# Designed miniproteins, single chains, continued (4): the designs that were tried, part 43

Each design is a single chain, and the fold is of that chain. pLDDT is the mean over its residues in the fold that is shown.

## One batch from the design tools (miniprotein)

Design m13475
Fold by ESMFold2-Fast:
Structure m13475 (fold): chain A 86 residues (1-86)
Amino acid sequence: MLSPLQQAEELLEELEREALEVIRKFEAGELSLEELEERRRRLEERLRELRELLRATPQASYLTLLRALAVGGELLVLERRIEQLR
């Protein structure tokens, strides 16, 4: 059984990797607008789960909180780009 802190850190690492992959594939023209919207939605839901885990984990480091905030910023940029393409 993983501690809430370990669960949060593992989810954060997965989100960082997936967000970067989505950005790279989108910039390379490998994702349709529909695929981009679906992947962003999935990442947003998982980021919400991460935020809930972090709220329940007062032992989370300042760096871990900053990394979670950075993922949120990346998803916001993707949302703005999707709106520009509509």
Scores: mean pLDDT 81

Design m13476
Fold by ESMFold2-Fast:
Structure m13476 (fold): chain A 83 residues (1-83)
Amino acid sequence: MLSEEEKEEIARETAEEEVRAAEEELGLELTPEQREALVEELAKELLRLYDMQLAGASREEYEAAARAAAERLRRRVREAAAA
């Protein structure tokens, strides 16, 4: 099983990839500070999703939570770019 530190590292790396993908997909340009803030926010959400999966959440529950997290990220990227 992964350590807490390893889980946090994987979550952050995944969050960096997802934020970058959202930025490219939406055609928006974030500042480094905005990008880092969104990475930290998403990394925390990814850790929660991982914990839900380990706690035996159903596939439907996990997929719904993952979709909500993705939609929230896109909204946050738009908000950050508009600010």
Scores: mean pLDDT 76

Design m13477
Fold by ESMFold2-Fast:
Structure m13477 (fold): chain A 55 residues (1-55)
Amino acid sequence: SDAELRKLAEGIYNGDFKALSEVLRIKPEAFDELTKILPTVKSVEDLFERLKEIL
């Protein structure tokens, strides 16, 4: 759900490796894309929208 995905985005944005690990457990092939976009992310909302495209 969008609410669950937003919580994952908040966790990742704040440096919570447990949230990042959860996303990679759901879709391991997203690792390369996440590694490329994370340095460019400027807000939780930006990361949430990116995760919606990836997952």
Scores: mean pLDDT 80

Design m13478
Fold by ESMFold2-Fast:
Structure m13478 (fold): chain A 84 residues (1-84)
Amino acid sequence: SELARGGAEAAARGAEAKDAALQAGGALAAIGAALDAALAGDREAAREAVEGAERGAEAGRESGDEEGARLAELGAEGARRMAE
């Protein structure tokens, strides 16, 4: 799904750029993507959203952007809940 891929990519890009706003946008998009994918029965897209959000959270922690890392982690937690 385009939404799941877009959310995961945005979160990862935000982490790489150390851009808290882009990480926040990516986190929210990942939550929405996971929910939409789960409701549509697209388990692969839901998994992509979770994996992308988790990668974003890890990259954010490694970058030292504590706020961005927290926002990405919120996205990862939300995506996991929506995917299940």
Scores: mean pLDDT 67

Design m13479
Fold by ESMFold2-Fast:
Structure m13479 (fold): chain A 97 residues (1-97)
Amino acid sequence: SMMEEWKEEAKRLIEETTAELKAAYPEYAEQIEELKERMIEYVEKAKSFREMAINIAKAVQEAASTLPAEVAEALRSAMSRLLERMGDAKAALEAAA
């Protein structure tokens, strides 16, 4: 289904983005891994793209508030790019159908 296709792509993008963040900030790898697990759960349980995006954004902001300013800024920046890439992927999949 279309929903399953963009959810699989969203999970792939989350894994890719969090792997890059863990490489950049290995001291916070466990916190980033916990955020990854939460984001993947939100993708799997989401009934719409909007619901997924809102829940991911909230989880990222909550995680960022527990991190040093530099790491928090990098996380928020990466999240903005992640959500943009997810939106682009969803649009491309819908256009291909």
Scores: mean pLDDT 83

Design m13480
Fold by ESMFold2-Fast:
Structure m13480 (fold): chain A 72 residues (1-72)
Amino acid sequence: NDGSRGSGRVARETPDLNGRSSTRGSAQGSEDFGPMGGSFSSRLNYLGLKQQGDDVGARASDRSYQLNEDSS
């Protein structure tokens, strides 16, 4: 026979479908944070500063940025 080992157990769908439980992403590489990867301080500072700017005028910034980019 094929040498089947282990008994058939019930499979849970909750952990597979449920992405709410952030179990991974704790040790995710700093590279995933983009160019600021590797430096914890730089990443935190960049996020804080950028978040404040985007908060005040996220939509306006996007539209104006396109024109400025083309003009540049």
Scores: mean pLDDT 44

Design m13481
Fold by ESMFold2-Fast:
Structure m13481 (fold): chain A 98 residues (1-98)
Amino acid sequence: MYMSVEINGETYSGEVTDAQVESLITAFAAYTEAELRGITREELEEMMKEAGTPAAKYALAALMGREWRELIAEGMKVSDELAAVMEEGIERGRAAAA
């Protein structure tokens, strides 16, 4: 699967394996659950170590100091593929937090 993210005019992109996609979904799910439960920045840093690609690690790093919703509202542009992965992760994270 080809994925990309654009932040501040810089684009980060690459091919990802199914295992890396699942890892990224898991990371976004954990991040979503963590935001709903009020976790620390240190716990987010541990989650980022599980991210499989430079693009995924960059996206997660960009989210570390901010809520991911705020970054999207500020014009973070993502490919349709990455958007679908984020949506799946959000749904899993919300289910886990319920």
Scores: mean pLDDT 65

Design m13482
Fold by ESMFold2-Fast:
Structure m13482 (fold): chain A 60 residues (1-60)
Amino acid sequence: FAKPGETVTVKVTSPEDTITREAVLNAVRAAKEAGLNLKLIVDGPPEATRLAEEAQREAE
């Protein structure tokens, strides 16, 4: 696993709606608690990408 201060890349593939937003928020929180930088790559429809970006902004 990555050392503190390293960058972890997470690819999010999800259908839509509630699950995507909560999954992104949880990933950001986990990375922050571990002291890691998080890079998100979203694979899905444009709406899923927008929701993931909004969730990341809220957590960050």
Scores: mean pLDDT 64

Design m13483
Fold by ESMFold2-Fast:
Structure m13483 (fold): chain A 61 residues (1-61)
Amino acid sequence: EEEEQRLARIDAASKADNANPGDREVLDEAVDTVATYGLPLAVDKAIERNKKLVEEKKKLE
């Protein structure tokens, strides 16, 4: 329940706030990896990785 809430927030934020195709592709890949794996232990790892990818892209600009 908690892990699903975090994934939903990340997905909603990336899709609603991100209009750049490059950013969406990177974020979607991180979220899809967790969904495909189907393990709760991988949820926190994917979330943390997704945050790092977003932050790195913002720094590049």
Scores: mean pLDDT 60

Design m13484
Fold by ESMFold2-Fast:
Structure m13484 (fold): chain A 79 residues (1-79)
Amino acid sequence: EREENLRQLEGLEETVEQLHKKGRLEEKEYEELMKKIEEAREKGVTEEEVREIYEELLKVAKKKGDEHTVKGLEKLLEE
């Protein structure tokens, strides 16, 4: 559903910003994730694009050992 996809995308964007503020996201990773979020907004926020951003962000959070962010992401997409 479009409204749920938008809610999930907004949660992913907030997570990217929080990881960047904590210094757990490298500048290039932050730029790439924000670009994907902008592209998803332009394309009308499809489920596939939300999923791609989620999977990339989940990999980063797991690599950094951020269990709180991993759990937050899983709850955001209702996994």
Scores: mean pLDDT 78

Design m13485
Fold by ESMFold2-Fast:
Structure m13485 (fold): chain A 63 residues (1-63)
Amino acid sequence: SEATQLWQQAVQALQNGDLETARRLLTQAALLGGLSEEQAQMLADSVLDLYKKNPGGALSAMS
């Protein structure tokens, strides 16, 4: 699905340290997955916060 493709691209962006691209891709994936705009932004923020605290743990959880 398009949502799965965007999620995979977001993981790649995080692996490259591109947090701005990752935030955008995570938000778009969540919106396509049926979340509201507010829920999608909260999800993206939560993922980025986890990544900043524990990059390896966040990437493992997204796989």
Scores: mean pLDDT 85

Design m13486
Fold by ESMFold2-Fast:
Structure m13486 (fold): chain A 62 residues (1-62)
Amino acid sequence: SLLEEAKEHIRKGDEADEQGNKEEAIKHYNRALELLSKADPNDFDAGALAVYAATRLAVVKS
Protein backbone atom coordinates (compact mmCIF):
# COMPACT_ATOMS: atom_id res chain seq x y z
CA SER A 1 0.00 0.00 0.00
CA LEU A 2 1.02 3.66 -0.32
CA LEU A 3 1.20 3.94 3.49
CA GLU A 4 3.48 0.90 3.78
CA GLU A 5 5.80 2.22 1.04
CA ALA A 6 5.85 5.68 2.67
CA LYS A 7 6.68 4.15 6.09
CA GLU A 8 9.56 2.19 4.52
CA HIS A 9 10.97 5.37 2.96
CA ILE A 10 10.65 7.19 6.31
CA ARG A 11 12.59 4.34 7.97
CA LYS A 12 15.32 4.53 5.29
CA GLY A 13 15.45 8.32 5.62
CA ASP A 14 15.90 8.07 9.40
CA GLU A 15 18.63 5.43 8.94
CA ALA A 16 20.47 7.57 6.37
CA ASP A 17 20.25 10.62 8.67
CA GLU A 18 21.71 8.57 11.56
CA GLN A 19 24.62 7.64 9.25
CA GLY A 20 25.18 11.33 8.38
CA ASN A 21 24.06 10.79 4.79
CA LYS A 22 21.88 13.90 4.40
CA GLU A 23 21.42 13.53 0.63
CA GLU A 24 20.04 9.99 0.99
CA ALA A 25 17.82 11.06 3.91
CA ILE A 26 16.37 13.96 1.87
CA LYS A 27 15.72 11.61 -1.08
CA HIS A 28 13.80 9.14 1.09
CA TYR A 29 11.74 11.78 2.94
CA ASN A 30 10.81 13.41 -0.39
CA ARG A 31 9.73 10.02 -1.78
CA ALA A 32 7.61 9.35 1.34
CA LEU A 33 5.89 12.75 0.95
CA GLU A 34 5.24 12.07 -2.76
CA LEU A 35 3.56 8.74 -1.89
CA LEU A 36 1.53 10.29 0.95
CA SER A 37 0.31 13.10 -1.37
CA LYS A 38 -1.59 10.37 -3.30
CA ALA A 39 -3.44 9.17 -0.17
CA ASP A 40 -6.99 10.16 0.81
CA PRO A 41 -6.79 13.66 2.42
CA ASN A 42 -9.13 12.40 5.20
CA ASP A 43 -6.75 9.53 6.11
CA PHE A 44 -5.48 10.42 9.60
CA ASP A 45 -2.53 7.98 9.42
CA ALA A 46 -1.37 9.43 6.09
CA GLY A 47 -1.66 12.97 7.49
CA ALA A 48 0.35 12.09 10.61
CA LEU A 49 3.09 10.43 8.53
CA ALA A 50 3.25 13.44 6.19
CA VAL A 51 3.73 15.84 9.14
CA TYR A 52 6.48 13.59 10.52
CA ALA A 53 8.30 13.26 7.17
CA ALA A 54 8.03 17.01 6.43
CA THR A 55 9.39 17.86 9.90
CA ARG A 56 12.34 15.45 9.51
CA LEU A 57 13.06 16.84 6.02
CA ALA A 58 13.14 20.42 7.38
CA VAL A 59 15.55 19.39 10.19
CA VAL A 60 17.90 17.52 7.80
CA LYS A 61 18.00 20.52 5.40
CA SER A 62 18.93 22.89 8.26
Scores: mean pLDDT 85

Design m13487
Fold by ESMFold2-Fast:
Structure m13487 (fold): chain A 99 residues (1-99)
Amino acid sequence: DAEEEEKEKQIEKLIEEAKKNNTLEAYKKAVLEIARILGFSEEEIKIIEKKLEKVKTIEEVELVMQIVGHAYLSGKEITEEGIEEAFERVKKLKEEYLK
């Protein structure tokens, strides 16, 4: 769909700008804007925002971004418990198998 292609282009631009600025705050802002573009509810965005307040590295912000993307693609609602569980799972997988 043309609408999905437009969303993808906007998301790519936000990621590129965050990489260009290369700051923790720029990456956090990008994740929140991506969540809004993907159509997550105000409650879900607040859950993402609270999780981002707890993360201290760009790599951890990228994990949150991946979780948000996976939730969108799977049609899964973002919950406080779900985002914490997904974050710990992905972090463990990266520590065991990838950089």
Scores: mean pLDDT 82

Design m13488
Fold by ESMFold2-Fast:
Structure m13488 (fold): chain A 58 residues (1-58)
Amino acid sequence: DPVDSLRRSVEDNRRQADQLTQQGQQQFGIDPQKGQQLFQQSDDYRRSYLLGQRLVEQ
């Protein structure tokens, strides 16, 4: 089912974004450069799930 596949991708990308944000917060206090890289990765996943979520809403 294409809709179920899309919903799964949205959920996976959302979870990855949240996990990377938490890791970025932890690392930023220890290694700001590594924390910044994790925040950038989180942002990429966030953009992906926002796009997918808009498609699911249709």
Scores: mean pLDDT 81

Design m13489
Fold by ESMFold2-Fast:
Formats: C-alpha cells, sequence, structure tokens
Structure m13489 (fold): chain A 72 residues (1-72)
C-alpha cells in the first residue's frame, strides 16, 4: 500500500517507526502538507528528529499527496 511504502521509506531514512507511521497515515488520509510540516518542525525542536529527516519526510508526504490527488 502507499501508506506502507511511505512508512518503509521514512524508516530507511532513520525516522523513528512511530513517527513514520503517523506521517504515512496522515499523508494517505489527505492531511494538509502544512500541518504535517508544522508537526515535524515541532519534533525537530523536541530532538526527536533531525532537520534532514524532517525535510525528507515532508518531501515524501508531498509525493504521496500528489499521487492521491491524481487518483481523484
Amino acid sequence: SLEEELRERLVALGVPEEVAREVAAGAVKGTPLSDIRAWLDMLVKSGVLTEEQARAAVELAEEALRRLREEA
């Protein structure tokens, strides 16, 4: 599934599995990219993610959202 594909790609980048699952689920549910980015920015400030991991996660979520919109 798109959700599993996105989760696996995030984990491969070193994103914690719990965060990867939430990003993947949020993206496939159509959560606004701005909301996903704001949440990831908070995780960087909390020390849960690196800036690089958050940037990669936003890019992957954007790709997933584009794929979902093309199916509509």
Scores: mean pLDDT 81

Design m13490
Fold by ESMFold2-Fast:
Structure m13490 (fold): chain A 95 residues (1-95)
Amino acid sequence: ADVEKGAEFALESIRILKEVAEEAGAPQEVLDLLDEARKYLEEATRALQAGDYETADEYGRKAEEYLTKALELLRREYPEALARAEERIRELVAA
């Protein structure tokens, strides 16, 4: 269903961001932020599936915070890598 597809696309988007960041030689700090974002998004998805909306909201916000920090660093220092990731993510939505 659409909810499951949304969670899968979000997790795949973080995977793509990490892959292109690694290929571009981004520092470990960026990779760690993406790993934390993925971890909290996975925990938020599990909480949502269990009907624990409070925990899902909390972990979702943490995932967004870590992802935002990673994206800010990528835009500043690796804009070409971010552009490639954004293009690949757009292709997932278009498919």
Scores: mean pLDDT 82

Design m13491
Fold by ESMFold2-Fast:
Structure m13491 (fold): chain A 66 residues (1-66)
Amino acid sequence: MTAEDVAQAAEDLSTHFEQEGLLDAAKQFRELAEEVRRNPELDVEEVRQRMLDIAWKAYGGSSLPK
């Protein structure tokens, strides 16, 4: 997975979470996508782990959608 693929996934998740009313998570995903695009040297796996952490916290740690 490329940095661009990860940034696109984060933008898509930002839109999805915004539609669900989870605005803090949507903002964090959007900021992450911008950070990845500005810093392509970021480790893709670390960015992916950050996305999972944001999603987990957004749902209160009770469950994540597949």
Scores: mean pLDDT 76

Design m13492
Fold by ESMFold2-Fast:
Structure m13492 (fold): chain A 72 residues (1-72)
Amino acid sequence: AAEEVRRLQASTPDEQIKILEEIKKDPERAKALLEYLFGAPVTEDPEKFIDSLIKVVKLAKEDSEAVRAARA
């Protein structure tokens, strides 16, 4: 879990999305990551939470691309 968080923090948005999609395919791995991130037991569907994280990363990427385009 900790190593996965470190990989995500060191990764580009595209890489973060890919890593999260891989984690989503393993329910135990997804649960462990979410429990590590939130510091509490995950009571909801871990897959749904990972989907929400992927959406946040995509939005952050879109904002960064919009800023870059505006500066071009």
Scores: mean pLDDT 70

Design m13493
Fold by ESMFold2-Fast:
Structure m13493 (fold): chain A 82 residues (1-82)
Amino acid sequence: MRTRVLSLSTTRDPDGVVHLTIQLERDGRLITRTFSYREGPDSPPRVVLLGTVQLSPTTSLRLWRYEVDGQVGYTFELVTTR
């Protein structure tokens, strides 16, 4: 059984709040999660954890933000914890 990331979309509000919406497919079911963070004149750290999606009692998906040459990117980390 595999969890599949279907899409990642971003929307920015005029007040500097960025909303990231992730769509996941698990067990044939669509899961939608939204994370929000404030992006202001003082840039956030180069790498920052934005949030987590709990997939099971021991498995979570972490969403990371990073910057390269003034470009903002996002990556996912699948974490299984004991």
Scores: mean pLDDT 69

Design m13494
Fold by ESMFold2-Fast:
Structure m13494 (fold): chain A 71 residues (1-71)
Amino acid sequence: ETVTVSKEEAIDILLEVAKKNGRSDIAEKLQKLREENADDKTLTNFIKEVLRSMSDEEIEEFIKLLKEKAK
């Protein structure tokens, strides 16, 4: 059975992964984007850029955390 994760939940998990891997610049930018009331398009595009810049190991960590939260 599939559990849908909300946009907010996904952003929170991404923030946690960024913080844990010492990517404070990414975490700061994500938080600022939320505070500045950025467009859905801008926010989604930034998330895609973050995922693209991550290593395979970091992506695996993100998927693991997402799975744990969905359970």
Scores: mean pLDDT 72

Design m13495
Fold by ESMFold2-Fast:
Structure m13495 (fold): chain A 99 residues (1-99)
Amino acid sequence: MREKIIEEVKELAAAGKLEEVLKLGEEASAAGDEELAKTYVLLLTAAELGAETVEDYDEALEIYENSETDKEALEKIFERSVKKRKDKKAEEEYKKALE
């Protein structure tokens, strides 16, 4: 179940269809599945913050499951995503400098 949701969000994010992820969360909420709706919102947030691999999305959900509050989970996901994006940019700048 979890793997299918992650793969779906990863595919949509790679295609630039983040609005479809939001729609899936809205549909889950309308159906009364608030946990699934929260899962889609968290994965959407991770995708917008630069998650690219199944492991990135799994890590975001693990942070949520092990956090005492939604705010704590979001802050940790945000911090990790910002760090990863910064490291990736530094690697690209280093590669360009070695031309």
Scores: mean pLDDT 72

Design m13496
Fold by ESMFold2-Fast:
Structure m13496 (fold): chain A 68 residues (1-68)
Amino acid sequence: SMEEDVKELLEEGLREIDKLKEQGKLTDQSLADLVRRLAARGRERGIPREELNRILMEVTNYAMDLMD
């Protein structure tokens, strides 16, 4: 379902941010690269643009809170 696809992509994004943080590799560049990869995955999975943008914003905000 769309709800499951949205939840799965969000959880994937948050896990990849946690991994980058644990490895000391969470930077502006690695965040930008991850957001681009998540956007591509979401489009491939047929997630609507509005829902996809919300996921990307949530992942970005989560990462930025961890960087500061």
Scores: mean pLDDT 88

Design m13497
Fold by ESMFold2-Fast:
Structure m13497 (fold): chain A 100 residues (1-100)
Amino acid sequence: MMEEKLKLAKELAEKLADSILALSDEELERRARVLEPELKKKRDELVGDEKAMIDFLVEALLFLAGASEEDKEKVKSLSIELKKYLLEEVFKRLMEAEAA
């Protein structure tokens, strides 16, 4: 059911945000450095493709969070709308943690 998928997206967003918040500044910087060459490569490929951009941002978050293969598959199974929701919930939680 759609409500079950929404609950899954929220659960995954909380888990990913908590994992990122648990990282040291040094570890977060190291993971970000690994993403830099991929960001450069993807610029030409993703220009004008919103779906591909959302999928890439989701993959980047999964990498930063150190997500398990099972969690990666769960996130990949989500619709584009639920992936957008997951991204928004992760960013919201990260911003709220910095503001607290």
Scores: mean pLDDT 78

Design m13498
Fold by ESMFold2-Fast:
Structure m13498 (fold): chain A 94 residues (1-94)
Amino acid sequence: MDEERLEQAARLVALGKILLEAGLISEEEFEKAVERLAKVAGHSVEEIKKRAEELLEEVKEELRKAIEEAEKRGENLGEEGKEKLEKLRKYLEE
């Protein structure tokens, strides 16, 4: 359970870092989310950030596949959703 909570929190932090670097969330929102996840997982911010860094490429690949799958399903994202997805896709292709 403890290791599972660390992994889940680290994956969410990795996703948050991707969103931050893509310009979809602010640095303040990211840091607040990391602190909240650390408390919920029962681990330090440092431990979660370190594990998130190790998982970053895996989470990028999973997110890339999830976007492709969502497009294949014909999901309607609206104009705002399309803009956010375009920013995210550009970041993931860098």
Scores: mean pLDDT 76

Design m13499
Fold by ESMFold2-Fast:
Structure m13499 (fold): chain A 58 residues (1-58)
Amino acid sequence: SSEKLRRELILESASYGVEAIGWAVRRLYEGIDKEEADKKIEEAQKKSDEYYEKALKL
């Protein structure tokens, strides 16, 4: 059903949002490469936004 698919898309959006936060925390505390971390944050945030937009269109 469209309701089930919407919930799955929202959960996937949230998962990518958490992934972006994880990379931001690692950037601050683990001394990882900032340019690579910023790219990973942007990619995760973009996917989060894409899945959220798909959920809104159902």
Scores: mean pLDDT 87

Design m13500
Fold by ESMFold2-Fast:
Structure m13500 (fold): chain A 86 residues (1-86)
Amino acid sequence: DEAKKIKEELEKAKPEVEDLAENSDLTASQQLQLEAALAAINKDLEKLRELLLQMIEQRAAQTKRYEYVKEAEEKLEELIKKLEKV
């Protein structure tokens, strides 16, 4: 059931990640990567997790992106922490 737990955590994260993609100022390239990673969620869960974290960190470092990126990053970090305990 480890895969099921990871899937459930990612399914819970999916709305947060989608909110990040739609309500954050990601580049078109970053948004496409995020959407592609979400589509592959059942295939490469670890790649998705790492990609999302890197994209959020890069966005925060490149531009001050206030409430949206900070909130999404905190939720993503919490989900990553949960995934590590599965």
Scores: mean pLDDT 61

Design m13501
Fold by ESMFold2-Fast:
Structure m13501 (fold): chain A 85 residues (1-85)
Amino acid sequence: SLEERRRRLLEGMERERERLEERKEIVEALLKESEYTMEAIKAAVDALAAKREGGDTKEYEEKLEEYNRKALEKQKELEKLIKES
């Protein structure tokens, strides 16, 4: 019947939306991991520059540690999302 056809179409659309939301979560986790990794690299470069100039590296070393920690946390979230997908 037309009603059964409509029901199947709507159910199919809802399943596709759920799959897209799962993919969105994975992509967002990947983007955040990449962002934190880039910030860690920037901090490492800044620390090296400061060291070469005989300046204080503490701020940059703290940022490097923080962003490395955040990147590892997002990597663990990503691994869990992929395993559950």
Scores: mean pLDDT 86

Design m13502
Fold by ESMFold2-Fast:
Structure m13502 (fold): chain A 76 residues (1-76)
Amino acid sequence: LPVVAADFTALSPGETRVGESVPVPVRVTTPLGTHTVTIGLGGSEAGVHDIDLPISLEIDGVVHEGTLRATLVVRE
């Protein structure tokens, strides 16, 4: 599969509870174009978390590799 560098930026903060995940819309930006995908985010500790996480995701037969930047609010 072709591999491209991508930036993953959450379009809104996620809100969830400890031990649960929430779907968060994410913009994927590459030299080939822009996609919107939904990524599940969760946390084990209550609080407001700034996420900066390396990820790899296949979209339309192309592997997109980069860093996910998101804000997640986790409630007890």
Scores: mean pLDDT 82

Design m13503
Fold by ESMFold2-Fast:
Structure m13503 (fold): chain A 62 residues (1-62)
Amino acid sequence: MREELRRRYEEWSELYGVEMPLSEEKLYERVEVSLEIAEKLRKIGEEIDKELEEKRLERELE
């Protein structure tokens, strides 16, 4: 799994002309943390969207 993420990162860096981190350890840490944060942010975003939609509907009913 980590190797697949690394290869995607390499592909991405080549496409955008951004240099990869020199340290392989830092690369894996960045990918792992970013993936975890992205998943948490997605869940939080969905919950916020639901609450916003409910608040909008509540205002229209009032």
Scores: mean pLDDT 66

Design m13504
Fold by ESMFold2-Fast:
Formats: C-alpha cells, sequence, structure tokens
Structure m13504 (fold): chain A 71 residues (1-71)
C-alpha cells in the first residue's frame, strides 16, 4: 500500500541520516516529498537517495525496512 511505501522510505531516510549520508535539512525535504503522497514524489525521493547512497546500499536499506514492517 502507499502507507507501506511511505513507511519504508522514511526508515531508509532515517538510516541514511544516522549514517551521515544525509544532512538533517536534506532529510526534512525528503520527508515532505514522502508526505505529499504522489508516485512522482516517491520517484524523486528514490532519485535523491540514489545520488547520496550507492544503489546496492539503498536496496539493502529498503529490504531491511520492509522486513521490520513485516509484523
Amino acid sequence: TTEEIKAILKRVVDEALKQGKLTPEEAEEIYKLIDDNTEENFQKVLDILSEKIPPEETRRLILKAAEELKA
């Protein structure tokens, strides 16, 4: 669902922020894109993350977030 995608993306952003790959300001801007709830903005979030984080690491973070959401 859209809610699950939002939760996964927010967890990826949180982990990237924790690892110092994003600034707090960049993370805040990405959260706003996630909350706007459009496919276009979700793609923009993925594009920004791909610029800051290697694709393999982004994939690992997405899988980790998805596993954590499987209650």
Scores: mean pLDDT 77

Design m13505
Fold by ESMFold2-Fast:
Structure m13505 (fold): chain A 87 residues (1-87)
Amino acid sequence: SMELAEQAAEDLRKGREAHDAGDWDAAVAHLQRASENFERALELAKDDEEKREVMELYTRALVDVSPESLRDVVRAQGERETERLLA
């Protein structure tokens, strides 16, 4: 679902905001939720085109997240969960 992918991208933004505010627990929770929503968006994708769109949206959202260390954590978790889902 593209809606779930968009919600996951929003959770990445909220995770960055929580990190900037020093609320590390909230940041981790938002990152985990984003990962879960992207995984579910891939599961619910109707075809390979929508799966590609979900992955592209996730990649673009990661570029917009700062600091860079937060992007690296989200990327690693997202890649691991995507590999697990597609295995």
Scores: mean pLDDT 71

Design m13506
Fold by ESMFold2-Fast:
Structure m13506 (fold): chain A 88 residues (1-88)
Amino acid sequence: MTLEDLEEWLKKVERAMEELGISREEAEAAYERHKDDVTASLGLSEEGELAVEFTARDPEASRALDAAAFFGLSLAVLREEIERLKKR
């Protein structure tokens, strides 16, 4: 994964949020509600395509994940990885 690939994915997530009417503030608030129960991580599919994986502490936490939480967790993990790659 390159920095450019991650920045392009970040832009795609932000566009999807705008299309669904989800603000950055709403997504960040949803992330704060779910961050202790659901973890987002970056992976690759079998075909080598970028994927975001969500791991819930339990099935109830998984069922509580809405679109805003999905985007909030995705933004957080993408931003963290971008910053890690920039810091060498």
Scores: mean pLDDT 74

Design m13507
Fold by ESMFold2-Fast:
Structure m13507 (fold): chain A 93 residues (1-93)
Amino acid sequence: MEEDLELLRRMIREALEEESLDVLPLIRAVYRHFSGISDETIARVFAEELKRVLEERELSDETRRRVLELLDEMRARGALSDAEYQELVDLLR
């Protein structure tokens, strides 16, 4: 359902804004298993919400490190392109 994608977006946004990233791997697993949402769609939503948060504030060094780990994992799975990865890494500087 359409509501599942909006809920996923909200959960990712809240995790980024609160710098509580430990739940993101679980959110990904749940939405892939139960909603059939692709890794590419999850990576796109994450990238969009990350860009929005970075327009408003800087993340802590610990959160930036965790975000970079998540981006590396997404790129390694082919869910995130090299170009999108580099754009997001540059925003985290």
Scores: mean pLDDT 78

Design m13508
Fold by ESMFold2-Fast:
Structure m13508 (fold): chain A 71 residues (1-71)
Amino acid sequence: VSFDETFFQRAAVLLDPSNKGTILRAELGDKMKSLGQPLTQEQLEELDRLLPGDEINVVELLKLLQKKFGA
């Protein structure tokens, strides 16, 4: 999947419909599956290292997915 602007806009709305800027870490797996981008256990562990804490910034998450797991 291409992580272009259209993907980022759609993903941001789906991940954070209230536009609060963050999502709960516990929701990450289910939300990524809803986007058609299920993450492996190893990918989740790498995200935990790079984006630690209970709340994840949506913009930083999407940038990191493009950088680490995009083509």
Scores: mean pLDDT 71

Design m13509
Fold by ESMFold2-Fast:
Structure m13509 (fold): chain A 82 residues (1-82)
Amino acid sequence: KVKELEEEAKRLQQELDDKQAEMDKKLVSLGQQMLNSDDETGQQLMEQAKQYESKAKAEIDKLTSRLDEAKKKADEARKEEK
């Protein structure tokens, strides 16, 4: 029981790390495009980056909430088994 909850928390942490890395990579790519753009195009790319970041953060927030819940369940189960 405890081991299953700990493995779920570990999996959620990995997913969270992967999503963070994907977001960082995408934002770097958009930043590079902005450096090669005029002011108006750069502003549009910055807005696109903000929209993408907002969506990615929403997914990260969901994973963080699930991770927190999994960690709490693992802690509670560990106390019950002792």
Scores: mean pLDDT 79

Design m13510
Fold by ESMFold2-Fast:
Structure m13510 (fold): chain A 80 residues (1-80)
Amino acid sequence: SITEKIISYLSKDENKAKLFKYDKDKDGYLSVEEFATLIKDEKLTSESLSEEQLEAIIKEFQKKNKLNVDGRINYLALLA
């Protein structure tokens, strides 16, 4: 599925660094909007993703990486 493909992509160490690039204010989190921009810019899918689908992908990614499940990606915990 698209969800599995995106989570697999973000779980690679070389791709986790891209999360840092998309965090413009360096607060250590990616919002749903910043995550949507990453998916679009990196062309991870040719399909249009709804906000509901983006939120589901974020929560699954957070669960797999033992991050806070708050609808944002605490990527600094992944890069430490």
Scores: mean pLDDT 71

